# Ledger of designs, part 105: designed miniproteins, single chains, continued (4)

Each design is a single chain, and the fold is of that chain. pLDDT is the mean over its residues in the fold that is shown.

## One batch from the design tools (miniprotein)

Design m15646
Fold by ESMFold2-Fast:
Structure m15646 (fold): chain A 102 residues (1-102)
Amino acid sequence: MTELEKLGREILEVARELYEILKSDPNVPDELRKKIEEAVQELEKALESGDYDAFLEAVARLREIVSEVMPYLTPEQQAKVRELLARIDELVTKLQELREKS
């Protein structure tokens, strides 16, 4: 596994953790849950194909959908989601820096 693939896989794992938190919250509308599921599937597809431009676009879409979900979450869930988003941002920065060095 390349370092780039390793970072992409770690981002996908964090995105999946985010989805599981949001999926388990009954206050999140079904439409928004489906959009998050689709964004996670887009991340998985892009990673499998090595299309890191599509991968980063899918991350941006996931972040947009999560912003729409935030008002439906409890303060405790919002804190957990913000922590996961911060981790995604850190990993995305590392992935982008690695791509620029390649």
Scores: mean pLDDT 84

Design m15647
Fold by ESMFold2-Fast:
Structure m15647 (fold): chain A 94 residues (1-94)
Amino acid sequence: SELLARLEEIARAVEANPGASPEEVVRLAEETLGGELTEAFREGFELGLEAYSAPAEERAAIGAALVAEALAGDPRGLARALGLQVGLQIERER
């Protein structure tokens, strides 16, 4: 529950500031999550920024793989999945 609360905090902050730079989003994740989870979030976030321009089939496959990791109960998988969603959102707003 603590991890979900921290991830929701990041999601709400990004929603409140849709013009946030990639660097500001990563800094927020560093302040909120701590080292290992921040790296997982960053991996998903960078993938989300790249995947926005990818074919829909490829984006769906990437998303499905990260959701499967999150459902396996690995906190890093959940952080990566949120990173992907946030990265896609930031690219969409750009």
Scores: mean pLDDT 75

Design m15648
Fold by ESMFold2-Fast:
Structure m15648 (fold): chain A 99 residues (1-99)
Amino acid sequence: MEEEERIRKLIEEVSKLHEEAVKAAQNGDREKFLEIKRKIAELTPELVELAKKYGILTDEQVEEIKRLYERAKAGDEEAIVELANFAGTLAVQLEKHLE
């Protein structure tokens, strides 16, 4: 129950940030878009922990995410966007496990 609530809060946060990122992109605000994508990317470690617990991620996928995370931390904008998109995918997969 407590873990399901934690997962729902994470899914809600990712969804909210995704909507804000779409709005920023529609307005041509690249700086705001990247700022929001960085925030989504920062949620990735918690999403990965939960996804690994529920068997959603393979060891190979975990290693790929680790590489993207290190590149994102180094300021690679492409890696930040890719990591944020992966976080969105994990949130959707976690939501299916709550059904």
Scores: mean pLDDT 81

Design m15649
Fold by ESMFold2-Fast:
Structure m15649 (fold): chain A 60 residues (1-60)
Amino acid sequence: MKFDVEALKELAKTLPSEVSEALTPIIIYSILGRDELAEQALKKFIEKYPEYAEEVKSLA
């Protein structure tokens, strides 16, 4: 899964700080090319914040 890191950073600026913290691992792991860790972070993000799942998935 390849994330648009620039779009994820912009999204993170608009979200509450706790939600933004959950996006940070996805962004970092995507930059580092750690796809399985990025997917794990995405799964945890969706579990905690399902209301934002569609927004984040649209950037993948």
Scores: mean pLDDT 77

Design m15650
Fold by ESMFold2-Fast:
Structure m15650 (fold): chain A 103 residues (1-103)
Amino acid sequence: MEPRVIELTSDDSEENRERKRAELAELLAAGHAVLIEFDLPERTLSDEQADRVGEALRKMAEAWANGDPEAFAEALVDIARALPPGGKITVTLMTPEQLAAAL
């Protein structure tokens, strides 16, 4: 199977964000490895945007430490929601075998 790629953007509808969150949580719970890439449109984040991203990154780190795929997926969606227009997160989910091949 090819790696599953999910893009999260600030411009996603709440329905699309919930669908992507649910898929991320399912794949993380299934033991898929994750590669996260951030694309920012060469813009300086405002203090408010930086605070929102920082808070979501903190929640993501806590979810990872606690082994909570639902909270981790929610934090990724929250980071994307806090990004400026044109910003996106690309999440690549892969099996252990696909991860080994990528290393």
Scores: mean pLDDT 76

Design m15651
Fold by ESMFold2-Fast:
Structure m15651 (fold): chain A 57 residues (1-57)
Amino acid sequence: LNEELQALIREAGPEGTTEESAGGNLLRVTVTVGDTRYTFLVDVATSEVVSAESEKL
């Protein structure tokens, strides 16, 4: 996983982080920090972030 995603996960903790299978090797990771929700799509075979979105709550 990239360093930015790992930092956000550490800051959000377990209550602010949700992981969900998106099919195949893809994992959807949703991280809420403060008033912002980040959604990452990660290829678990390569540990690469294939897409990243942010939404202000």
Scores: mean pLDDT 77

Design m15652
Fold by ESMFold2-Fast:
Structure m15652 (fold): chain A 96 residues (1-96)
Amino acid sequence: MEQEQLRMQEEQDRNLGLQYVRRQTLEEMAQFIEQLRASRSYSILEQLKLIHDESLRLSRRERDDNDRINRDPSYAKQYGQLYLQRQKEEQLLKEL
């Protein structure tokens, strides 16, 4: 029972950590696109190329972070805690 509860907690920490990495990846991509549009220095084709290149970079980083979360329970717990903190901050902002 106690070992099964520990495994469920480790799985929960892992799932929360993976959610945090996914969210960070999407937010960084959104910020990159916004900055790129704000610059007004690039043609549409240049913007698409830069978005593609950044998407590949972020995808590789997400994969590497996910791989570490799956291998390291302490890393999973740390990232899971960051996800819960962000959820609390967003909930507080919605209540304002």
Scores: mean pLDDT 82

Design m15653
Fold by ESMFold2-Fast:
Structure m15653 (fold): chain A 73 residues (1-73)
Amino acid sequence: SSQGQQLYQKGLDHLKNKDYQQSIKDFQTLMKKFPDHPDSFTIPILLSESYRKLGDLEREKEYEEKFRELFPG
């Protein structure tokens, strides 16, 4: 949906501007409200990167593992 695409772009913009907390909120909202969004497969790695930038190593690892489960190999 266009709303899902707008949230995805907003999350990316916040990440580029180093607004990591807001980027996380945007991506988590996207996953919850638009789970079937075409770009949803990239969200775990984007969340992992955002948590790494905030120093949240536990959440970084959690989302990195979720991304690896989508692409085992």
Scores: mean pLDDT 83

Design m15654
Fold by ESMFold2-Fast:
Structure m15654 (fold): chain A 100 residues (1-100)
Amino acid sequence: MSLEEFRKLVEEYVEKNKEWIQEKTKDVKDSSPENRKKAREVADEFVEGLLKEHPELTERQRRAAGIGVELAVLFGPNSEDLAKTAAAIAELVLFGDELD
């Protein structure tokens, strides 16, 4: 899977789950410890769903997608661009892991 294909898959899966993600994170307004924990819990649940629907994804790809959702939620939980932001971060995380 290319980085572009991975990014598109993450964007589509986040968009499909956007209403659920935003409902769970509507009160995340800063990066306090409580909100960081909430964002991580939502990202973990997202990754479990992603594993079930896309078992072909590697552990690194699923981890990158989770980090993308966690950070997108922390900095813009109510953004209309949540899916695009999460996918862009996931691509950058996966690209960085390939350089290590």
Scores: mean pLDDT 80

Design m15655
Fold by ESMFold2-Fast:
Structure m15655 (fold): chain A 57 residues (1-57)
Amino acid sequence: SYRDRAVAEIQRLLAQVPDPDERLRLGREAMKRLMDAKTPEELDQIVAELRARVAAL
């Protein structure tokens, strides 16, 4: 599903975060947003925001 692809991409992005505490914090935030998301566009936004945050590390 579209959601399964978003989860897989979130996991791939989190694997790039070297600090385990920051990885856990970002993962919790992303999963909370994922639970609230109702459209593919919201899922894309969650992934894009996490990607930008990970890239800024």
Scores: mean pLDDT 84

Design m15656
Fold by ESMFold2-Fast:
Structure m15656 (fold): chain A 52 residues (1-52)
Amino acid sequence: MSLTPVERTILELRREGVSDEAIIAAMDALQAEGKPVTPERLREEARRFEAA
């Protein structure tokens, strides 16, 4: 089955060394802010959580 853009971004972030905890935290933060989870937003937020 073809991956969604968000699922593909998760795999790319994992390959780049971003932790699953950072990715989950990023998704939760975007949902809490009422923002749609897009590849760009997920990538930015996950990197912020990984850097913290």
Scores: mean pLDDT 79

Design m15657
Fold by ESMFold2-Fast:
Structure m15657 (fold): chain A 90 residues (1-90)
Amino acid sequence: APVSPEEVEELARKMDELMREYGVPKERFVEAFELLGGLRDVLSDEEFYETVSKFYGERVAKALLDLYDWVKKNKISQATLVEAVKLLRE
């Protein structure tokens, strides 16, 4: 599927907004996403929240769940999500 630069920028902006809202540092958010984000496909919302909260804290868990809800609502591809995380690294 083609990756839209506009969708990548919009998603990166949404991630930045969530990090600010929940008070999550960028480095910690990116690390949690890269190490645990794949579990979102195999765990329930509750199990994902508990797992992320255990290793990265409740704020990171809430930020990632809100991100995945937004991604689902906007039908964002995994490829676009990966590119947006790269954009956050600058």
Scores: mean pLDDT 81

Design m15658
Fold by ESMFold2-Fast:
Structure m15658 (fold): chain A 59 residues (1-59)
Amino acid sequence: MSEEEKKRLQVVIAYEKARQEHGDEYGRKAAIETGKQLGLSEEEAEAIIDDYDARRAAP
């Protein structure tokens, strides 16, 4: 697995854990913070979350 794929996975895991405990708004903020700690920009972290949400919403 590439380093980029590992970072994406960590952002998604942080998002799901935080949103389950504190709701979607807090989940997004926690995931963005996790992404920044991994060297991603805020925009890159948001793109990962948006891609994940789109896949989750599709049947």
Scores: mean pLDDT 80

Design m15659
Fold by ESMFold2-Fast:
Structure m15659 (fold): chain A 68 residues (1-68)
Amino acid sequence: MSPLEVLYEKALRVAREAYERALAQGLSREDALDVAQQAAVGVLVSDPSLSDLEKTRIFSRILEELLS
């Protein structure tokens, strides 16, 4: 698996976990989506190995998945 796919899957997993936790705590879908996006950004900014452009592309893919 490529480093891009590894980071994508990790960020998406963390985002989904944050979304589910936020909903369980009584947040609206809109607020839960915001929390999920923030969680994904946190994973991406913590990675030192990929470029900002590659991270931006991963974040775009995560947004498409979360908003689908």
Scores: mean pLDDT 84

Design m15660
Fold by ESMFold2-Fast:
Structure m15660 (fold): chain A 91 residues (1-91)
Amino acid sequence: SAEERFIEALEKVLNSKSFEELTEKAKEAGKAGAELAREKGTVETAIGVLLAVLGDVWGAGLRLGLSPEETREAAEAGLKEVMEALRELAA
């Protein structure tokens, strides 16, 4: 399911071992989360997905000892498609 794919993608974010991997896995989680939000068709799901991606990326960034700038860059990469889905659903 889209929900299972999103949860699996978030686990990969949390298990990232570098800034480059975190950015890549954040993009994958954002894509899976946007798919879930569109499938559910609610703004509430899109917001929940956005908060989950943001929280897990910042948690992973703290674990990896990344700078706030690096963590923000990874988070922005992950949120791109989620923000697009949110705008579509809020229209």
Scores: mean pLDDT 88

Design m15661
Fold by ESMFold2-Fast:
Structure m15661 (fold): chain A 90 residues (1-90)
Amino acid sequence: MEARIKELVGKTDDEILAEFRREADEIVRYAEETGDAEGALARLDEVYDIFMEALKKKKSSPSLIRKVVNLYTATKLRIIGIEFDRILKE
């Protein structure tokens, strides 16, 4: 955890946003491949907490914080949508 936070603090705003998007997409893929929406949401919350701590330590702009929060919310809704699709197809 601490090593990842230090790594993120060394990145640019664009790199941090790209890294969060990449990890979020991997988590969505995990939910699609396994059907484990609960595990995907837990992983997303863990990643979000790490990124928010890095942004706090870096004293990142409100604009970057808002973009990460928006991606977190959108990703959470995508995972919930996958679970609903699974239920409706059964």
Scores: mean pLDDT 83

Design m15662
Fold by ESMFold2-Fast:
Structure m15662 (fold): chain A 75 residues (1-75)
Amino acid sequence: MEARLARLREFLEASRERFEEIRKLPLDEQVAAVREMLAQAGLDVSRFSDAELRELATAPSFEEFVRLALEAVAR
């Protein structure tokens, strides 16, 4: 589990610029883009609720986005 979380963290940290571009989109498109990004990271996005994806998309910082994503995967 920890090795998977470390790999996910590295992928997300490499995606900072993509996260900033996603933040410029309308909210509906932000949620879809976050879902696609998590799926590309090899995550089962069906484990995430729409509310959780919206929380990730509207995180106040990139660092908080990474923290929330890792926390959600660990559940």
Scores: mean pLDDT 75

Design m15663
Fold by ESMFold2-Fast:
Structure m15663 (fold): chain A 64 residues (1-64)
Amino acid sequence: RTVVISPSWKELDEIMDLIARYKQLEAQAQELEAQGENREKSDAMREEADKVKTELEQLLKKER
């Protein structure tokens, strides 16, 4: 198969951005929990990460 630029490269870019955001939020939430600080902020980051994860999963299903 010839590798060509996908007509959905924007979707791929969005997926990569969501992955980066999800990793960032998860890492920050774990860091805050490990420090025993700002459970409210950590909880908010967990919820945000879950939303990003759901969006990512929907986009990945669409790419199938």
Scores: mean pLDDT 72

Design m15664
Fold by ESMFold2-Fast:
Structure m15664 (fold): chain A 101 residues (1-101)
Amino acid sequence: YVEEFRKALKQSFEELAEFIREMYEEIGAEKVREIIKETKEELLKYLLERGEKAIEEALKSGEIKEEKVELVRKALEELAENLANGKVPELSKLAEVQDKI
């Protein structure tokens, strides 16, 4: 799971969200927390970097408006902080970030 999680993380937010959802269904939230905790520092850095680039692309494509950028950034930062601290965020927050980006 750790290597598969790292692979999904590098593909896209959509792959990451789907993989996390699948892990919740297969192994449950506590095992997902354990996997995330093992990679927390590199995960936090990667999520923030990828999130910023996704926001830039969404702005250029017009998928999000300038006024929504701060809300999306805050949601992404909260998600990254929770994952880095071994707290599993609500899947609805992952979907919100994905739908806004």
Scores: mean pLDDT 61

Design m15665
Fold by ESMFold2-Fast:
Structure m15665 (fold): chain A 63 residues (1-63)
Amino acid sequence: DSDVLLGLAEIYRGIANILKSKGDVEGAKEAYEKAIEIVSQADPNDPRAQALLADLKAELEKL
């Protein structure tokens, strides 16, 4: 279910942002990587999944 996967990825993105704000770069990286893994299981033709994947990759690269 793509909607459930996108929701789970957003939760991990939120966790990553909290860890990043606390200076836990390693924890933030792991949470972003989890979010990317989850969203990659969604429909690759879903524009919501494409946008979220791009945002997550950009956030991970900035760590």
Scores: mean pLDDT 84

Design m15666
Fold by ESMFold2-Fast:
Structure m15666 (fold): chain A 77 residues (1-77)
Amino acid sequence: MSIEEKLKITKKLSSIFEELVEYLKKEYGLSDKEAVELALKIFDKLKKIVSVDASEEEIFKKAIELFEKYKKTGSLE
């Protein structure tokens, strides 16, 4: 993946990161610290698997899928 593609993904992820943190706080009752730490772990994985062409909605959906996997398995690996 090119540097330009990585920057595009990072910008989209930054926008979605704030929405994911608020989602986790509202839906799951997580504290600010817990929501931020979990969102960072999810987004670290997303940067490796999400397509440069993915919309913000697609990225958010993928983040939720990773969170559900984490709840089911206890792991993001």
Scores: mean pLDDT 74

Design m15667
Fold by ESMFold2-Fast:
Parts: structure tokens; C-alpha cells; sequence
Structure m15667 (fold): chain A 79 residues (1-79)
């Protein structure tokens, strides 16, 4: 269900926030997204766009940016 996917996302991102001081690679976020049933190419594109909008390096996102983008994509696909 969408609810179970959102719970998984929150738990994974919370763990990575602690381990990586709130910043993760785009690749780490794509791996989580793949486990949730999202397309890795579309996820990578959306995360890079969001990183640019937030003044972040192309290969990195904050956990907060990842949470927003992946939540939006999950709702678009599974709602």
C-alpha cells in the first residue's frame, strides 16, 4: 500500500540522516526508490532538479529534499 511505502521511506531516511549527518548521495536515494517500486531514471532526474533548486551539488541531496521528492513520486504513481 502507499501507506506502507511512505512508512518504509520515513524509516530509511531517518536512519540515513543519523548515519550521514542529514546529507545523502543521489545514488542512495535512488536505491531506496527502487525498493519502493519507482523508476530509477525518473527518480535521478527529479532529485538532480530538486538539488539544483536548493543549491546543492548535483550528486547530493539533503534527507529533507529526498523525502519531499520521493513522497511526491510515490503519490503520483500509487495514489
Amino acid sequence: SLEEKLEFLQKELARLAIENNGIISVEQAVEIAEKLGLDPEEVRKRLIEAAKENGLPEDKVTVGVAAKVLTEMLKEKFE
Scores: mean pLDDT 82

Design m15668
Fold by ESMFold2-Fast:
Parts: structure tokens; sequence; C-alpha cells
Structure m15668 (fold): chain A 100 residues (1-100)
């Protein structure tokens, strides 16, 4: 069964591939966790976080929040976690290909 912890691990993996620092990764992972637990995107919290990030990190945050927001449209928690994992896995594969 997909878990919130697996989603957090995938966000960390993708962020490391994109060259984010551990501190920025922790902030983004915490934000994604809150989205999935609250079942909504807090747009003002996203803007506040983005103000602390570089342009590259802001683009990363926007991409990840878009994937998670799409997943939140699923009717069950299990389906939401599965869709988030699928979206993140696709982006991880794309990022790995870009690093070859």
Amino acid sequence: MPTLEEVEEKVRELAKLEGLTDEQIDRIVAFVRRMLESEKLDVEAARALAEQLTPKERRFLAGVTSIVEGALKAPTREERLELALKGLDLQIENAKKMKE
C-alpha cells in the first residue's frame, strides 16, 4: 500500500537529482506532506515558501505541487498517494535521462 513516507522519499530523490540542498529539500518535503494530510494546496503558504527559494527551487516547488494537486483530485487517500508516486516516478525518470 502506498504511504506518505514513500511520497516524501520520492520528493527527496527528485530534489537531489535537480541539485537542491538538504535544507531546501526538507522545506519542500514538509510542504508536500501538509498538502497530502490537509488534502488541499495552501496557495499563500506556497507563495511564502517560494519567497525563500531560488528561481530553480521555485520551479521545482511549482512542479511538485502541480503533481500533488493533481493527485488530490482522486477520491481516496490510497489513490491520491498512488497518483502522487506515479507522477514523481515519471519526473525522476525524466531527470535521470537529462543527467546522462
Scores: mean pLDDT 81

Design m15669
Fold by ESMFold2-Fast:
Structure m15669 (fold): chain A 100 residues (1-100)
Amino acid sequence: MITVSVSGGGTVPAGGTLTLTATVSGPQPAGLVSLFGQPDGSSKKRLLDARGGPLAPGGTATFVVENLTVEDTGTYFGRAVSLDGSTIGESAGTPVTVVE
């Protein structure tokens, strides 16, 4: 099974830039790594960006989210799909707080 982790959350000023790094681990390469944001109070994860592979185990994808607003406060997730598309891994959520 493919595994992914995300780092780089925390507190960011409004109008600022958030940089998140997704790291693929496990024995399988990724064909796709995606960044999802889930705003506080929302039940829906929205796709923000995607990076095509192949990404070997230990490979990283860096995502840059610009022009942040207080409404972007929430939990962010990485999702990796194996190169053959057969398995999907999702990271633990990383909290992001956007402050005015």
Scores: mean pLDDT 82

Design m15670
Fold by ESMFold2-Fast:
Structure m15670 (fold): chain A 72 residues (1-72)
Amino acid sequence: STTFERAERMARALRQALPLVSEEEKKQLEDLARGLEEAIRAGDAEKAQEYTRKAFDLLTENAKKQAKEALE
């Protein structure tokens, strides 16, 4: 389904980002990727959507923080 396809794509993107981010961010992305992978394995569409949203929210907040730092 589209929900699981989006979750798989998000999990892969988070995993691919791990070597490029700080140790603190690495832990957050790793935890989210794990949650997505677990939801996919369980066939839990509601959890897959929840973790996809959490990942999007985290990426949005990090982008806002980086934009503010660039204005210094």
Scores: mean pLDDT 78

Design m15671
Fold by ESMFold2-Fast:
Structure m15671 (fold): chain A 76 residues (1-76)
Amino acid sequence: MDEYVAKLKATLDGAIEQALASEDPIAALEKLIKEIEEAIKWLEESDLPPELKEALIEVLREAKKRAEELKKELEA
């Protein structure tokens, strides 16, 4: 379980860095936020074990929050 959570965190951190390095960071972060929202919805509807589902959704929610905060700072 922990290995999947760690890999997802690393992937999301990389996705945020890639978005910030893009030609349009705001648009890239907006796209990432939408992709995270879709991933959360799919996980909530999945037949995965509850503990794994909760852990993955929590990681995705934290990444979404960080992306939204970064987008807000860039829009200011």
Scores: mean pLDDT 83

Design m15672
Fold by ESMFold2-Fast:
Structure m15672 (fold): chain A 90 residues (1-90)
Amino acid sequence: KKEVLEILDKIKEETIDSLDPVEKKMLEKMIEIIRTYLEKGKEAAKKLIEKLKKEVKANGKPEEIKLFEEFVKYAEEFIKRLEEVEKEKK
């Protein structure tokens, strides 16, 4: 769980100079997706992504929608990495 936050902090550091309220909001949504995966599994995480995607598309500006999809990709890659680590354990 703490390792998850460390990777998210690293992503944040790379964009810190340009991190505005919209970017922060998308980062928080990415954290929620990863937490949902850890607590409730992959199917629940996918359902959350669909819910958030509908919300952002309904209310978001084009730039917010693009940023959201980029952060979702980061969350999905992170989840894949967690799955790899879990398989290696036992």
Scores: mean pLDDT 71

Design m15673
Fold by ESMFold2-Fast:
Structure m15673 (fold): chain A 86 residues (1-86)
Amino acid sequence: MSVDDLLAMAAVIPALIEAGDIELALRLAELIYENIDKLLAASREQQQEMLRLLKEALETEKKRENPDERLIKLLEELIERLEKKL
């Protein structure tokens, strides 16, 4: 899986959350997490774009009446790991 594939997956997470497809949103976040070492080795520009997309996804989920704690924790972990490297 390329970094561009991971960025494309992250970009659709907010729309999946708004559609109520939380299990698919969670699965895409899990795939991004499985490839975190590849993201940490990516360009600074790619890491910053991923961070932006993940923060958008986190804010979208937090705005829901009943946020999924699994998705919140996973997005927060991804954000923390990327911020530590930037």
Scores: mean pLDDT 87

Design m15674
Fold by ESMFold2-Fast:
Structure m15674 (fold): chain A 91 residues (1-91)
Amino acid sequence: MDDLAASLLRLADSAEALAKAEKDPELAKKLLELAATIRAHARSDPVEALKAYAEALVLLAEHNGIEIDREKLEKELKEAVEELEELLAEL
C-alpha cells in the first residue's frame, strides 16, 4: 500500500500549495489544518486522509462561489468511504 500512501502525501502537498496561494487567511489556515490531517493519516488511516482532502476541495470550491450540494456530496463520500474500508479490510 506504499503507492496509496505516496498518493495521499502528494494530495497533502497539493492542499498545502493551495493554502499558500489562498488570499483568505481563515481559508488558508483551514486548508493547512486539513493538509496536516491528510499527512498524519496517509499511512495509518487512508480513509480519514481522503475525507480531509475532500473537505479541502469543498471549502475551496464554496469560497470561490462554486455551488456544492453538500448533502449529495456527503452521501457520495460516505458510500465511497464504506467501499474503500471494505476493500482495505480484504487486503
Scores: mean pLDDT 74

Design m15675
Fold by ESMFold2-Fast:
Order: structure tokens, then sequence, then C-alpha cells
Structure m15675 (fold): chain A 65 residues (1-65)
């Protein structure tokens, strides 16, 4: 169904963003601990915000269908 397809696409996009966040955090290993923590925090925040946005849209579709 369209809802199942949307859920799968959302999960795939979140997995991609989580991988990008991990790569950025790994590259931050050359920074000071405070700088590395800041980079990780910002990357995690973006991944979480995108996940919540996608989950909300999928749930809205479930309620309409």
Amino acid sequence: SMVQRMEREADERVAELEREAAELTARASALTPDQAAAVGFLADGRVRATRLSLERRVNDLRRLL
C-alpha cells in the first residue's frame, strides 16, 4: 500500500542520514573533545528532526487512509 511504501522510504532515508552523521562524527576525531561533541550533537539533532518529521507525515497518512 502507499502507507507501507512511505514507511519503507522513510526508514531508508533515516538510515542514510544516520550513516552520514556517523561519518561526520568519525571525521571530527581530529578536533578537541568539545568541538567533536558539538559536531556530533548537531549531526544527531538533524537526523532526529528528520526522523520525527517523516514519522509524523506517515502517521498523518495512516489517519487519513
Scores: mean pLDDT 71

Design m15676
Fold by ESMFold2-Fast:
Structure m15676 (fold): chain A 77 residues (1-77)
Amino acid sequence: SLSAAERAEIDARLVADVEETRRLIEEDPEKYAPYLPELRRQVEGQLKQAEELGAEEAVRALREFLEFLEEKERELA
């Protein structure tokens, strides 16, 4: 099993990855529009993994990111 410190590092990394991906989409939404459905599926998988790990901050960030992706899909359709 992962140590508490390793689990915290994974949690922090997932939060950082979400924030970076969100920034990229906000900077160039039309570039990412065709990839949003695939990205949403990937994020759904990451959310399940984060829930299994008990990574509370990552779970929160990933849920908010899913809502963001759903809004962007509607906006860019």
Scores: mean pLDDT 82

Design m15677
Fold by ESMFold2-Fast:
Structure m15677 (fold): chain A 82 residues (1-82)
Amino acid sequence: NETLKKIQEILEKTKKKIGKEEIDTNEFIEILIEELKQSGLDEETIKKILESIKETKIELGQYTNLDQFIESLIKKLEKILG
């Protein structure tokens, strides 16, 4: 699915933009939302991604590291976007 592939590219771009420096999941999410808004994805797709981000954050809580958050988010998006 082209949409899922594009989202994965945005996630990788966000990680690279931040670099290898230590960053918390909340700061990653803020930058990710900015990148998504500039991505050219349709508004319904962005809405679904934002809802998935919110749900994943609630499910995993404050103790989740960034890699676990990204893995869980990708799995959720795979199910809702195909």
Scores: mean pLDDT 76

Design m15678
Fold by ESMFold2-Fast:
Structure m15678 (fold): chain A 78 residues (1-78)
Amino acid sequence: SSRLQQLLEQNKRGTKDTAKSAIELAKETGDEEFVKKKAEEYIKAAEEATTAKEAVLADAAATMLLIYSVSLLLEKKS
């Protein structure tokens, strides 16, 4: 496969895994509904991605959402 095709498939998979992790952490924070809604949007964007750029952007969005969930969890436990 081309390098761009490899990046497309890897980032589509990565987005789904990262988004699911964000939802799981959000269950402990009280912001579950918001994070779940955003995660579902990013999963859909990844599933509909036809270019490596689109998949990478979806992965970046899911990663930022995961960082948000981690930050909320740390604030609650600190």
Scores: mean pLDDT 86

Design m15679
Fold by ESMFold2-Fast:
Structure m15679 (fold): chain A 91 residues (1-91)
Amino acid sequence: AAALEEARAYLRELAATAEEADRERVEAEAKENGFSEESRVAALASVALVRRIRRGEASEEELRRFHRALLTVAAEGGDPALLAENLAALE
C-alpha cells in the first residue's frame, strides 16, 4: 500500500515536469488510444525523464527509481502496462 502510493506520487510529480509540447502530444495520444489515467501519467513521466536523459541531467539511479515505480504500479494495481512493456523491450 505505502509503496504503491509512493510510486504513484513519484510518477505524478515527474509527469508534472513534462514540457508543454510533450504534454499536448501525450494527451492527444491518450484520448485517441483510450489510455487509462495511470497510463497517461506514466507516459508523461516517461517523456519527462527521457528529456532529462537527453540533456545529460538524469542519473542511472533516477532511471532505476522510475523503472521500480512503473513495476510497482503495474504489479499492485493500475495499468501502465504498455509503458512497462516498452521499457522491458529496451533492456
Scores: mean pLDDT 72

Design m15680
Fold by ESMFold2-Fast:
Structure m15680 (fold): chain A 67 residues (1-67)
Amino acid sequence: MEPTEEQIEEAKKLVEEEFPNAKIKDEHLIPFLQMHDLDVKKAAKSLIAYLKKETKGSKDVSFITEP
């Protein structure tokens, strides 16, 4: 299953609400959408949880964002 651009953009908006300076790459977001059967809300929640764990709650998410 391939996520639509609309689903990708909606998930990015949800992630950017928690990390407003983050520009999430599609290649990092798509696997979360696929893991959750293209459920945008579940995919975004899962990615947010992943980012919080990897950054220990900081806003430094540069490892998955474009400069």
Scores: mean pLDDT 70

